Designed miniproteins, single chains, continued (4). Designs and how they scored, part 113

Each design is a single chain, and the fold is of that chain. pLDDT is the mean over its residues in the fold that is shown.

## One batch from the design tools (miniprotein)

Design m15921
Fold by ESMFold2-Fast:
Structure m15921 (fold): chain A 77 residues (1-77)
Amino acid sequence: KIDELAKEVKETAEKAGEKSLGDQIEYLARQLKEAVENNDYNGVLIYASGLRILLEKSKNPEVQKKIKELLDAVMKA
């Protein structure tokens, strides 16, 4: 579930000292879920792109791994 994966990313980011990045991921994951539910495919692409940017900004491999899992789950929906 997107919500559960987003929470795991946030918790992992906070433990890694990347709380601001984790908060941004939680926000984007909520927007992305809403876009999917509304069949807003342009919104899905925009918010998924935002998550990819945050993946590149993270310096922690565990945080990066969790963001990739979140993106993969969304792209399969």
Scores: mean pLDDT 81

Design m15922
Fold by ESMFold2-Fast:
Structure m15922 (fold): chain A 95 residues (1-95)
Amino acid sequence: SAEAQALLDELRGQLRHLIRLLREGRLSEEQFRAGAYRVILATAKELVALGVSLEEARARLLAVVDEVAEEERLSPELREMLRAVVEEAVAEVAA
């Protein structure tokens, strides 16, 4: 849906902003992880509220993380951290 796509586009912007703050030394890696969890969890909850299935929300969130990680040339370690954060956020919404 257009609404779901807008949420994912907003998440891309939020993740790019967090990556910028991390690169500028304004966030520690721990603060970056916490910020990523907050924005991904909020997006997951909103997608489910729009009627997106939990499995579809997970797939779309992982796709956004992988796209942003590739565009921003994130290390494999940071990419895997963001993927783990998606899994944690989806599990929280499922609970």
Scores: mean pLDDT 92

Design m15923
Fold by ESMFold2-Fast:
Structure m15923 (fold): chain A 63 residues (1-63)
Amino acid sequence: MSAYEGGALAAKKGDAEGAYGGAKASAAAGRNEAAEAGVRGAEEAGGKEAAEAARRGMEEGGG
Protein backbone atom coordinates (compact mmCIF):
# COMPACT_ATOMS: atom_id res chain seq x y z
CA MET A 1 0.00 0.00 0.00
CA SER A 2 1.35 3.45 -0.89
CA ALA A 3 1.54 6.25 1.71
CA TYR A 4 -1.18 8.08 -0.25
CA GLU A 5 -3.51 5.06 0.01
CA GLY A 6 -2.71 4.74 3.73
CA GLY A 7 -3.67 8.35 4.34
CA ALA A 8 -6.91 7.96 2.38
CA LEU A 9 -7.80 4.77 4.30
CA ALA A 10 -7.12 6.44 7.67
CA ALA A 11 -9.39 9.34 6.66
CA LYS A 12 -12.21 6.98 5.61
CA LYS A 13 -12.00 5.21 8.99
CA GLY A 14 -11.65 8.42 11.01
CA ASP A 15 -8.29 7.17 12.32
CA ALA A 16 -6.56 10.46 13.15
CA GLU A 17 -4.15 8.72 15.58
CA GLY A 18 -3.02 6.29 12.87
CA ALA A 19 -2.64 9.12 10.35
CA TYR A 20 -0.53 11.11 12.86
CA GLY A 21 1.71 8.15 13.77
CA GLY A 22 2.27 7.09 10.16
CA ALA A 23 3.23 10.57 8.98
CA LYS A 24 5.49 11.15 12.01
CA ALA A 25 7.31 7.83 11.48
CA SER A 26 7.77 8.49 7.74
CA ALA A 27 9.15 12.00 8.34
CA ALA A 28 11.44 10.80 11.17
CA ALA A 29 12.84 8.11 8.84
CA GLY A 30 13.64 10.82 6.25
CA ARG A 31 10.76 9.76 3.98
CA ASN A 32 9.29 13.23 3.63
CA GLU A 33 7.70 12.47 0.24
CA ALA A 34 5.83 9.54 1.83
CA ALA A 35 4.67 11.73 4.73
CA GLU A 36 3.40 14.36 2.25
CA ALA A 37 1.65 11.69 0.16
CA GLY A 38 -0.16 10.44 3.30
CA VAL A 39 -1.39 13.97 4.05
CA ARG A 40 -2.61 14.37 0.44
CA GLY A 41 -4.42 11.02 0.56
CA ALA A 42 -6.27 12.00 3.74
CA GLU A 43 -7.21 15.42 2.30
CA GLU A 44 -8.53 14.00 -1.00
CA ALA A 45 -10.57 11.37 0.87
CA GLY A 46 -12.29 14.22 2.79
CA GLY A 47 -10.91 13.30 6.20
CA LYS A 48 -10.17 16.78 7.58
CA GLU A 49 -9.26 15.55 11.08
CA ALA A 50 -7.01 12.77 9.76
CA ALA A 51 -5.34 15.18 7.32
CA GLU A 52 -4.64 17.69 10.12
CA ALA A 53 -3.24 14.90 12.35
CA ALA A 54 -0.99 13.69 9.50
CA ARG A 55 0.33 17.24 8.96
CA ARG A 56 1.11 17.54 12.68
CA GLY A 57 2.89 14.17 12.64
CA MET A 58 4.98 15.16 9.63
CA GLU A 59 6.00 18.48 11.26
CA GLU A 60 6.97 16.81 14.56
CA GLY A 61 8.82 13.88 12.98
CA GLY A 62 10.55 15.79 10.20
CA GLY A 63 11.71 18.74 12.34
Scores: mean pLDDT 74

Design m15924
Fold by ESMFold2-Fast:
Structure m15924 (fold): chain A 66 residues (1-66)
Amino acid sequence: MTREQILERIAQFLHMAGIDLTPEQVEEEIRKKTPKAKEYLQLALEMARAFKASPELIEEIEKLLE
């Protein structure tokens, strides 16, 4: 899975949770290393687990939280 595909999936999960961010905006938030970026990634991870996303995608999101 490419980084671009991971970011698209994160943006999709955030949109399902009522947070409307583009993949580019998600990447910008991650680069800023703000507490809010961590909250977005944790929410996306929870949504991915709730909707039974692939184990590969879940592992990639977990790596972004490190």
Scores: mean pLDDT 83

Design m15925
Fold by ESMFold2-Fast:
Structure m15925 (fold): chain A 55 residues (1-55)
Amino acid sequence: SQQQKQQIIQILLEAFKPENQGQANKLVKSALEKNGESVSKSTIQAAVQHYFSTH
């Protein structure tokens, strides 16, 4: 589900603690691809924006 994908992305971001949105998008996409997950760029971008709005 979209909510589960969002939660996984937030967990990855909290683990990586990226310095900026560009780094965050790159790290999250790489981690998801390595684990066989297919997530749209827009979904990743929205999750990254949410992370930086709260951190």
Scores: mean pLDDT 80

Design m15926
Fold by ESMFold2-Fast:
Structure m15926 (fold): chain A 75 residues (1-75)
Amino acid sequence: DEKLKKEAEEYIKKLEEYNDKASELAGAGDVEGAREHMRKAEEYEKKVEELIKGIKDEKVREELRRELERVRERA
């Protein structure tokens, strides 16, 4: 589960980066650019959820789900 945890953490970081860029572009009026970055963020979010599904340690899964929730709420 250590390997899956590290991969999920990397994808969560990328998800946050794309969400941040999407917010920046939306604030600047670049609707197309914001949309594109949101789509990439959704792709990474899906990858994180799939990795979490594969983790057998319930405590690790809960920790990663909390991190994912934190990133979602920073929108």
Scores: mean pLDDT 81

Design m15927
Fold by ESMFold2-Fast:
Order: C-alpha cells, then structure tokens, then sequence
Structure m15927 (fold): chain A 88 residues (1-88)
C-alpha cells in the first residue's frame, strides 16, 4: 500500500494525471500536505472525489471520515454553484 501511495505522489510531482485509485492511496496513507494538494487540484471532479472517499473507507474508515469532511464542503459548494446557474 505504501508503494501505491509513493507512485501516486510521484505522478503528482511529475504533473501527470492522477487516477481515482492514486488519490485514494494518497488520502489513505499519504502525508497530510499531499492530501491537501490533491484536494486542491482542478483535475479532481466532484464525482471522482466521491469515489475516492468510498475507496478510502474500504482501506481506513478513520481516514475516510477526515477526508470526507473536506469533500463534503467542496461538494456543497459545487452544488450551490450549479443551482445558481440553473436559476440564472
């Protein structure tokens, strides 16, 4: 599992596209700083963020709760923005 996290971090550093599995590995077993960087990437769609939370929950329920808080905030903001566009 650590090897998958290291590979995902290397892809991130090389500015290569990260997969949902790569991000799940970073969130489950990576350093907090790398998690924050991954969450901030515009490459990560709301759908991918939800899938990442599910993957993390399978590997570490405790880390999934921590990651889920950030994803919930991002998801709520995304839904608010879509709702405003629909009404405009």
Amino acid sequence: MKEKTEEAIKRFEEERPLTVEDLAAIYAFGEMGEVDKALSLPLVTPEEKYRIVVEIARKSPERALAAGHGFRKAGEKYLEDIEKKKKS
Scores: mean pLDDT 57

Design m15928
Fold by ESMFold2-Fast:
Structure m15928 (fold): chain A 88 residues (1-88)
Amino acid sequence: SHSDQVMQGGNDLINQIQTSIDSNPNMSPVQQQNVQDFINSVVDRMMQYNDFSTVISVLNNHRNQSTNPTFVQIINNTIDRAQRRYNQ
């Protein structure tokens, strides 16, 4: 389905973001904000075509599989924003 394609695409993009952060331990605050803005846009797209709980589950799985504190912080910020915006 289109919903499945959007979810898979979003998950793939989040995996690419994680790889980028893991490869760049000295990411500047500006670069971190650009990554935060990008992941927010990816999650917004996922939310348009998928259930809130399903998208949050994907984000929790990425967070739980990462040992990188920068990536974990970005995911936590993303979840907090999504809960305020979409949890109705």
Scores: mean pLDDT 89

Design m15929
Fold by ESMFold2-Fast:
Structure m15929 (fold): chain A 98 residues (1-98)
Amino acid sequence: KERVEALLKRAEEHLAKAREYADEISKFDPELGARLRRAIDALGATGLNPQEASRLAGEADRLAAEASQKNPEAKEYATNLSAHVWAAAAYLKLAAEL
């Protein structure tokens, strides 16, 4: 149980960073930023369901790509957000396999 809790903590740390980047994207595109926040919050709420976590990480990645395409100045935030949501999904998968 301690190992699962440590992995879930790592996933939540990555989701917290993804939310920060979504907030930065909201400065360029408030609607896409809000949609990104909803996708990240949904990913955090999946629990130990790696298939659903991967699907939601993919949705967040797609929205981040849209934000980057519409707002080139947000590209770095979008890239970092994608990295963090996929890291969170990976930690959730590891936790589910224990």
Scores: mean pLDDT 87

Design m15930
Fold by ESMFold2-Fast:
Structure m15930 (fold): chain A 69 residues (1-69)
Amino acid sequence: MVTLENEKGVRVEGYVLTGDPKVGDRFVVVSVGPDRALAVSEDGKSTILILNPPSSLKVGDRFTVVEIT
């Protein structure tokens, strides 16, 4: 499981679908659904499925990996 944080201190949790993300890696939200969102690493090699996204989450939002479990 991965924890991501944006510049406002908003944290989201998700599962790695592809790649091998590290703490400090940067992701961009590319898709938002009612119960899930998708974020892709800036290099395009890693994808994270965000669970229970906050209602404020939008396509183009940027996050940094802060924790990996």
Scores: mean pLDDT 85

Design m15931
Fold by ESMFold2-Fast:
Structure m15931 (fold): chain A 80 residues (1-80)
Amino acid sequence: DKNVEEAEEALKNKDWKKLEEQLRKIAEEIANSSIDVEAFAEHLREAAKILKEQGRYEEAEALERLAELILLLKKGEPLP
């Protein structure tokens, strides 16, 4: 998912404006039911695990946070 990839890049670069834009696009995709949110979050978490094994901790943390935020958006829970 390009929006998730761009959101991760924005997190790494601390580009909060870009991150907000990408999170809004991801929220639209979730609202339109175009994504299986639970399967997608699981995929991001598995990718993060692989990145940690490769020593790429910052990228792994970004993907774990995105997975958490995506699940919270689907449930209608407030963001942490």
Scores: mean pLDDT 68

Design m15932
Fold by ESMFold2-Fast:
Formats: sequence, C-alpha cells, structure tokens
Structure m15932 (fold): chain A 55 residues (1-55)
Amino acid sequence: MTEEEAIEVVRNAKSLEEAVYKLVEEFGLTLDEVARILNISREKVEELLEKYRKK
C-alpha cells in the first residue's frame, strides 16, 4: 500500500477513528505504519482504534 492510498482512505472515512480501523483491519497495516503515515503517535492510533471498536 502506498501513502497516497492510505490518505485516500482517510479522506473517504467519516471519522479519523474509522480511517484507522480500515487501515488496520481491512488493509492489514500495523499500528506503527498507520502512526507514521498519519504523523501521529502509536498511542493515538491505539486510542482511535479502541474508540471505534467500543461501538
């Protein structure tokens, strides 16, 4: 997956937590890869993923 493809997922998602969930669960990216692409901390990626899973 390219960074451009990941950014497109973020643009089309209704929320940042949904984008993180799709990148991890549907595209198989690691938490560290998502953190690097979105320029956020790994802890923030874990927080967003957990928030989406609570629904």
Scores: mean pLDDT 79

Design m15933
Fold by ESMFold2-Fast:
Structure m15933 (fold): chain A 94 residues (1-94)
Amino acid sequence: SEKEKRERREILLEGASAGVVAIGTASGVVSLRKQGGDEKLAEKALELLGKANELITEGDNLAIEGTDLEEARKKVEEGKKLAKEALELVKKAE
């Protein structure tokens, strides 16, 4: 239906937004390591980023398949939250 197409698009756009945060965080970790920042915080940020990318990918795949849009949205939102947490760790480690 048109409503399902709209909901799927909204989930995919949210996933894309989360992906931009994840890319910025990954760049921040690389920069931080080159500057001799807190390695333990960098390691934790990479762990959270890995989990974020997995959740975003799972959510995007569910949205594309249209199998469970509620679960798709939940996974993308959880991934975005983890990506933001990783970004805050990178900022704290500077």
Scores: mean pLDDT 83

Design m15934
Fold by ESMFold2-Fast:
Structure m15934 (fold): chain A 98 residues (1-98)
Amino acid sequence: MEEARKELEERLRKAFEEAAKELDKALATESDPRARAALERLKAAVEAGASLEELLELLSELAREEAEELGISIELAKPVEELIETMVKKLLEYKKKQ
């Protein structure tokens, strides 16, 4: 019982570390300040130790907000949404494994 919880926490920590690295990589290559602001908000939440539920809600909100505010035709919105979707799928897989 205790071991299952520790294993889940370690898997989630690894997922968060990988998510943070993906965010750092995206921030290093992203030149649009609006896309960078969305990525920085997400990174701040991950580094603050937000819960999985809080992260999923934030990811969904950021994806929708960026698509609506920046316009669906803006190429930069799609890469951010794809990054968010990938991170959400990865976090859900870690949770589902338990």
Scores: mean pLDDT 56

Design m15935
Fold by ESMFold2-Fast:
Formats: structure tokens, sequence, C-alpha cells
Structure m15935 (fold): chain A 85 residues (1-85)
């Protein structure tokens, strides 16, 4: 995934969840031209946050070693589960 794809996906997920303040902070971080690795780490932080809100400790742990694509997929899955709940 490109840096712009990671950025767009992350902010969109947080905005859809109503996490307006967190979405703003992530968007500001991504505006500072982070490296792709830094952007992926920010997605992992989002996954860990969502996993903790859902009580899904295994997803949080998996995020720590996830690739960029895996981290985005985990974030989307957790966001879908959160919205479905």
Amino acid sequence: MSLEEIKKATVEILERLGEKELAKKVEEFLKENPTKEEAVNEVKNVVIYLASKLGNAEAAKKAETASAEEAIELAKKLADEYLKS
C-alpha cells in the first residue's frame, strides 16, 4: 500500500467511528510527511485502541507484528465489528 492509501484509510475509519478527536490527531501527524513505517505504526496504534474498546486483546497483540496491509485489514475489521455492535 502507498503512504497516501494508508493515510486515507486510517482517517476514514476513525471518522466513520465518530472518533473525531483521534481522527484529527492522526490526520495532523500524517500531514507532517511521516515515513511509510511511521504511518503503519500509527495504524497499529489505532487497531490497538479499537481492540481495547471491543475487549479483543488478541487483535491488539496481532497488530504489533502486522504488515501495513494486515494492519489496515485489522483496523477495518474492528471498525466494522464496532459499528455492527
Scores: mean pLDDT 76

Design m15936
Fold by ESMFold2-Fast:
Formats: structure tokens, C-alpha cells, sequence
Structure m15936 (fold): chain A 69 residues (1-69)
């Protein structure tokens, strides 16, 4: 589920595994795209921030994605 991918992404961010976290966030975005476009967009934003090495910003984006599901 999109929730499981977001939770795994957050776990990977905590570990400093930013590219892996981005991959999980991108998968969450694809799963959520039709059912919750806002959560999907937040997950995509989190993935981009993770790839940029902005761990705290990525975390907040993925947490917000979970909040709006």
C-alpha cells in the first residue's frame, strides 16, 4: 500500500539512505496518484528533497503525505 511505502521511506530517511527513501516515496506517489493526488504530490516532493540530500524537508513532506491519506 502507499502507506507502507511512505513508512519505509521515512525509515530509510532516518538511516540516511536518501536514494532508497526517494525510490520508496516515488512508488508511494504512483500508488496514491488516482485515490489521493495531494498525498501523491507530497510523496513526489519528498522524493525530490531526499535525492537533494534534504533529509529534514523530505521527512516533513512524507509525514504530511501520511497525514492527508
Amino acid sequence: SGVDYLRRGLDLLRQGRFDDAARYAEQAARILETSNPVASDLARGGAKLARAGRGDHARRALERSLEVI
Scores: mean pLDDT 89

Design m15937
Fold by ESMFold2-Fast:
Structure m15937 (fold): chain A 61 residues (1-61)
Amino acid sequence: PPDIDETEWLERPEPLPPGAYRPTPEQARRAHSYFPGLREALRRGDYETSRRLAEQAGRAA
């Protein structure tokens, strides 16, 4: 529908940059394990924690 609610951008938080490599199933699971924490930190406005979690997800790959 043409009516766009605020929930649209909430449903689609700032995505992690796409990896230039193909992640293994293990790496994908680790990245997904940080996602709930990222969403919660962003919801709380805790950008320091969200940035750190994003970097950890990147380093895990």
Scores: mean pLDDT 58

Design m15938
Fold by ESMFold2-Fast:
Structure m15938 (fold): chain A 79 residues (1-79)
Amino acid sequence: MVEEYVEMAERLLREAEEIVRRFERGEISGEEAAFELEVLLGMMLIIRGVGKVEGLDVSPLEEPIRRMEELLERVRRSL
């Protein structure tokens, strides 16, 4: 069900927000933060792809994906 995939995507987004906070605190490099966020974005895109193959309406995944892309762009701009 798409709801399970939304919950997975929201969990990945929470992990991404923690990565950004660690970067903003100077605990990790921008390169490390960007790499970690790219991995999490890749996982979200796989979840969306699986949902599409299963014939699910994946539109609820678009907002978490967009937010992940915004976090990644923010980190990349700070490099």
Scores: mean pLDDT 86

Design m15939
Fold by ESMFold2-Fast:
Structure m15939 (fold): chain A 61 residues (1-61)
Amino acid sequence: VDTTEAHDRMVEIVERAVERLQEESGDRFRRFKQEDLLREIDRVLREEGREDLLRLSELAS
């Protein structure tokens, strides 16, 4: 997967994480913190076996 495709996958994962947080609360307008979003992104990445993207996150830190 190219860097461009990895970026597109990351965007999709972020959207998935937002959707999951909204589903968990049952409240689509509920405010959620950046920390909660990052936690859910990490969870999705681990579930999909996307350790290469987890490494990119570490480099960004």
Scores: mean pLDDT 64

Design m15940
Fold by ESMFold2-Fast:
Structure m15940 (fold): chain A 68 residues (1-68)
Amino acid sequence: SAKQIAVDALKKLPNSQRNAFIAALNGSRDDNPDAEEAEKAVLQALSDARVPAELWEAALKAAAAELS
């Protein structure tokens, strides 16, 4: 599933990047390079798995919720 691909991608990242990404989705501070790197990694994983772009936002939110 798209959620599982996003979860697996986040779990491969350092805790600092994963935590920064989750905080960013919850409206935390702008301009965090760790959050940007985490977002890029997850979006690349979804793209590589041929997940339709329309499912990406829901997958990111579900993955962040699971890892919170």
Scores: mean pLDDT 78

Design m15941
Fold by ESMFold2-Fast:
Structure m15941 (fold): chain A 89 residues (1-89)
Amino acid sequence: MEEELKEMLERMRELLARGIAADEAGRLEEAVRLAKEYARLLLEMAGLEELLPEVEEVIDRAAAGELTEEDVKTMEAIMEKMKEALEKQ
């Protein structure tokens, strides 16, 4: 468990760095793919994998420039749940 958590954190750091670099370089498809992979790992750590489809839909809408106020509220609620889950760990 300790080793698995460490490997997951290292993977998340790599994905975040690559995602930021891809976004800054205008590589939207790569940025979206890395954002989804990062979200998956983060939700797995929090035990909230069931929320992954909602997060992926929001990422897709954001990439298309179609982000809604409802999407922002959904992400804020998911981030709050992730924070609570990680604090209980």
Scores: mean pLDDT 73

Design m15942
Fold by ESMFold2-Fast:
Structure m15942 (fold): chain A 61 residues (1-61)
Amino acid sequence: GPAGQGVDTLAGLEASLRIAGKETPEELERARERAKKSQEKQKELRQQSLDDSNQVHEERK
């Protein structure tokens, strides 16, 4: 299962909460927010990679 991968995912978090019996709307929503922020950070990192590539090209010493 996803838990064995050592990586937190939205599906893994939801499944974990369900199994633990801690499934409340607030807790599920918090898990979703965490996953969303992780995804946003990944997009920012990708954008930074693109910017770095452009900067290296523009650097031209």
Scores: mean pLDDT 63

Design m15943
Fold by ESMFold2-Fast:
Structure m15943 (fold): chain A 102 residues (1-102)
Amino acid sequence: MMAEVEVEFARTAAGRVITVRSAANDEAKRAVADALAEVLGLRLDPEQAGAFLTAILNMEAALRDFTGRRRIVASYEEMRKYFEGLIRRLLERGLLERPAPA
């Protein structure tokens, strides 16, 4: 099965990019969970990983000043590597911190 993510971003009146729609299949959630484990040492269930996927993609969209719909379809391995690279870039830029407990 292909890993698939569909997200939609909009800009608020204050100029902030927000996520207005997010959907990920189980393969994409697993790919993100495994990427988070590899880069951050964080073990999440697929539903928790889905929430982090939304946050990570919102951070990327804000960096690129991107609005509109985006669909990502890839193999599990390609999706996992993509998110590993994205998480590392966000950490290096200080935009993502290791998650604090709730």
Scores: mean pLDDT 80

Design m15944
Fold by ESMFold2-Fast:
Structure m15944 (fold): chain A 73 residues (1-73)
Amino acid sequence: MIEEEIRELVEKYGAQKIIDTINELKKRGEISNYEANLLITLILAVLRDRPVNLTPEQEELVRKAIEKVKEKL
């Protein structure tokens, strides 16, 4: 449940800190433009209680990106 993991991170660190960390990882080339944009879109959707439909491939990419973000938080 990727949305629950995002919600927990937002509750612990705040959305702005997470987004800033994603943008730093993107700037360093540690995550792709696509992965960064997908993850930021999910964070904004979670904050606005909007449903998000991911393909299994997108969910796997987001899960890997979240692990990299967690290492920097």
Scores: mean pLDDT 82

Design m15945
Fold by ESMFold2-Fast:
Structure m15945 (fold): chain A 110 residues (1-110)
Amino acid sequence: SELEAAAREGLEEGLEEVVELALRYGEQEGLEPSEELREVLRRALELHADEIARRAAATAARMAERRGLDREAALEAARVAGQAEGFAVAVETLRRIRERGLEEVREELE
């Protein structure tokens, strides 16, 4: 769908910002930033990009219906939702790293 494409584009354009925000969140939770952690977060976002786009598109569609958004505003909502869903996936990845360790989570993403 057009909303899924917009959500995926938003995630791709905002990928580095989402990764950096997730690293700052992780540092507050006791996970030291590292290049390996950055790579694992990028990998997780790339691996889950299709699911992120589908969830973000569903969120944007609901917002468009609720607020009476036109097509352009709905597509922009999807782009923003893509980044928000991406951040949620990155945070969940950090939670798994904290519980199971970086190497084990990295292997699951290979």
Scores: mean pLDDT 88

Design m15946
Fold by ESMFold2-Fast:
Structure m15946 (fold): chain A 74 residues (1-74)
Amino acid sequence: MEEIRKKAVEELSKYVDEELLKEFEKILSLESPGQALREALEFISRALKEGRLSREQAGKAAGIVYEAYKEILA
């Protein structure tokens, strides 16, 4: 869990600023992988709507969190 979270955060740092990255760290620290994934995707959607992320950044971030967490949802 912790290694998956750290890897996802490290990959996200390439595409998002430090403020957004800290919000992802909080969301991805949730104990439930399904809740972490859902809330991360909702956060990406809100950040895109608010203009804090471009469409390209939102797509990359969504892909990163989905790929990181899909393996532990089974």
Scores: mean pLDDT 80

Design m15947
Fold by ESMFold2-Fast:
Structure m15947 (fold): chain A 99 residues (1-99)
Amino acid sequence: NALIDKATDEYRGLLSKYLSEDRVDRMVSSIRFHLKDFAKKASKSSYDEQLTLAVILRMHIYSLVRQAAQEAGLSQDEIDALVSGALSITNKFVDEIFS
């Protein structure tokens, strides 16, 4: 899926600025799973269900990125920048799936 591959590449580029290659590989694998699950469920969902799925996806990405950044010993400013960047990629992916 071209949209999932594109989003995955954008997450990898962002995460690689802050995290080790090993952490990035694990993170990208987990994120890709959530993106695939979201895309599959969204295609079968009503508009209200799609909004709920988007919130759930954002929560998963937020939790994964924040936890990895904290475990890597990043500063609060770096954690906030990384989380903000990841949520921006997530919002763009959600918009592209619903277009």
Scores: mean pLDDT 89

Design m15948
Fold by ESMFold2-Fast:
Structure m15948 (fold): chain A 79 residues (1-79)
Amino acid sequence: RVAEIVARASELTDPRSEEMKELAREYMELLAEHLLARLPEAERAVELLREAVEAAVAGDFERAAALEAEATALLAELL
């Protein structure tokens, strides 16, 4: 559940980083709502961006960068 994910994230990083991870997830959801309101076809790109945030929260910045690049490429195809 969401509470378990948040608790696990807190254990893996210092307390200072906890708020930033929560803010990143909240920002991603706001961005997703904004993008999907304008571009419903961007659903897959939004999914990849959510996965990128989760990878970054887990400390897997290589995977986060790869997922972000893939999402950006999909958005470019829609423009």
Scores: mean pLDDT 69

Design m15949
Fold by ESMFold2-Fast:
Structure m15949 (fold): chain A 69 residues (1-69)
Amino acid sequence: GPMHPFKGMSPHAALGLLRRAPEEKRTELLAEFLRAHGADVLPLLPELRREFPEALKANAALLEEVLAQ
């Protein structure tokens, strides 16, 4: 559905939502997280790399854009 679950959430709350999401939703939800929080995601990058490596790989171009800011 057209939900923007990360708009208005803290980065830590958004990470919690990612952890509760089914695996098949994680790539799209991580993309929304990166778009919503941008560079504020950087301190959580070690957790994202550990817990969601495939979702990060799928969003590599968006992650590069975020890191360039």
Scores: mean pLDDT 76

Design m15950
Fold by ESMFold2-Fast:
Structure m15950 (fold): chain A 87 residues (1-87)
Amino acid sequence: MSPAQQELLELLRELEAAHPDNPYVQGMAQLAIRELDPSRDPVEVLEGAIALLDALAAHAESQGDAATAAAVRRARERLEELLAKER
């Protein structure tokens, strides 16, 4: 697993730990973690994870959960920094 994929895994686990009672955060993080394959292009994996976090943030905002939306946006910004380093 690349350093970027490892950092992504840590970010997703932090997000899960921060929102244990939120089924959408739990489900989306688990989906992103399942897509972490060491044989895949790290850029493709990071871009997919960013798209999932964008969908999760939009869902949280639609539910009026501003705190979860803000946390997901922070995770997304960290992933964009990782993506910039892989490109």
Scores: mean pLDDT 75

Design m15951
Fold by ESMFold2-Fast:
Structure m15951 (fold): chain A 72 residues (1-72)
Amino acid sequence: SEELKERLRKEIEKMFEILEKTITDEKSKKRLEELKKYYEENGEKMSLEELIELETELGVLQLEEAVLKVFP
């Protein structure tokens, strides 16, 4: 549904904001920048499945950053 897609877009945008402030790893920063650029260009026309995939990729990025901070 469009309502679900809009809620997911808002969550994705919040994740970008948080990750931009928290990510320190250079590889993760580059990946975040690539994902953000893709979202800025395509986010309005993305399917629900594509939005879920993006949220999943951002979640993996959060987890990878958390692991690197515990196991430097």
Scores: mean pLDDT 85

Design m15952
Fold by ESMFold2-Fast:
Structure m15952 (fold): chain A 71 residues (1-71)
Amino acid sequence: DELRRAVEELRKRLRPGERLEVVLRDWTPEQVRRYLDGSEELDVSVVVYRVRPDGTVEEIEELGFRARLRL
């Protein structure tokens, strides 16, 4: 999974106590349902945040890709 690899590479660049949070953006409930149904390929936008030990959140990257859920 391309997203997983990108997140792993970003995670290697974190300082001790920091974490990454990955958030799906701009999806309606209907788009979430269609994605979970696995029948459609959708444009997916993901924002990656760095969370510091003090709880501050910083946007570090935005990733765009087309995705279809497969089993």
Scores: mean pLDDT 68

Design m15953
Fold by ESMFold2-Fast:
Structure m15953 (fold): chain A 73 residues (1-73)
Amino acid sequence: SNAAKVAELRALHAENADKLATVRGSLELVERALRIHGYSDEEISELFREAARKAEERGEDEEVIEALRELAE
């Protein structure tokens, strides 16, 4: 029973890692789209800083929060 439960948790962890990679790619795409739509670097940085703060408040995964913080620079 424990072996089956561990296998299920590993599968969920792998699926979650794929989702996090997708989220990082999506955040980079959003940053690029904002630049194309005429947002300044300062405006984009502020948007990502607020997004990072809200993600932390919601208890989002640390990789997502770090990706948002990196894009805010």
Scores: mean pLDDT 74

Design m15954
Fold by ESMFold2-Fast:
Structure m15954 (fold): chain A 94 residues (1-94)
Amino acid sequence: GIEEIKELAEKNKELSAEEMVKILQELLMRLSIKMLHELNGEKVPAPTPTLAELAKELFNTDEIYVGTPEQLEKLKPTLEEMFELAQKIYEEKK
């Protein structure tokens, strides 16, 4: 949640603001989709993922989203693709 994002930002100040914003945008888009389903009375099968869960999902690590430049580079394209997919789903739901 938001508190985990704050802790991650404080521990990972070496990350660019743009990179942190992309992670935050992904979490916010997933939350927005969840809220949209709830507002339409649809079942939400899974809770909004934590940043640790997103890191594990996207590059199979239990570590915080700061390791190697290679891990960061792999995470970026996946986050952008997920963000675009989330927007498309949102548009299709009106």
Scores: mean pLDDT 53

Design m15955
Fold by ESMFold2-Fast:
Structure m15955 (fold): chain A 62 residues (1-62)
Amino acid sequence: SLAELERRLAILETSRAIVKAGLEFAKSNPKMPQSVIESLEQLLKDLEKEIERVKAEVEKAK
């Protein structure tokens, strides 16, 4: 349903904000392994891809 898609979108956008904050925090630590930063960057990309997918589904369900 449209309501379920809107709820999922809100959760994904919140998750993106959390991962973004975590990535900035990780980057601020000079001892942080590059692999951790890369993993967080990949998570952010995956979340942004899913957000665009869900936005497209919302458009179709209108």
Scores: mean pLDDT 87

Design m15956
Fold by ESMFold2-Fast:
Structure m15956 (fold): chain A 74 residues (1-74)
Amino acid sequence: SHMTEEGKKFVKEMREIIKKAKAGELSLEEIEKYVEKGREKVMEMIENNADPEIIEEMGTELTELERILNEMKA
């Protein structure tokens, strides 16, 4: 489905973003924007009954990015 394809693309994009964040290539502001967009996308996927496995993968990547953000803010 369209939502499942969007979720798979999101997971791939988030994994690339996480790699860049861990390498110190992203600013705090850039990471905050990705976290905000990620939260909105996960909620959208849940409301549209997207594949639960894809939603779980999206949530996992989002949680890791939020962990990195919180460490940068500490």
Scores: mean pLDDT 83

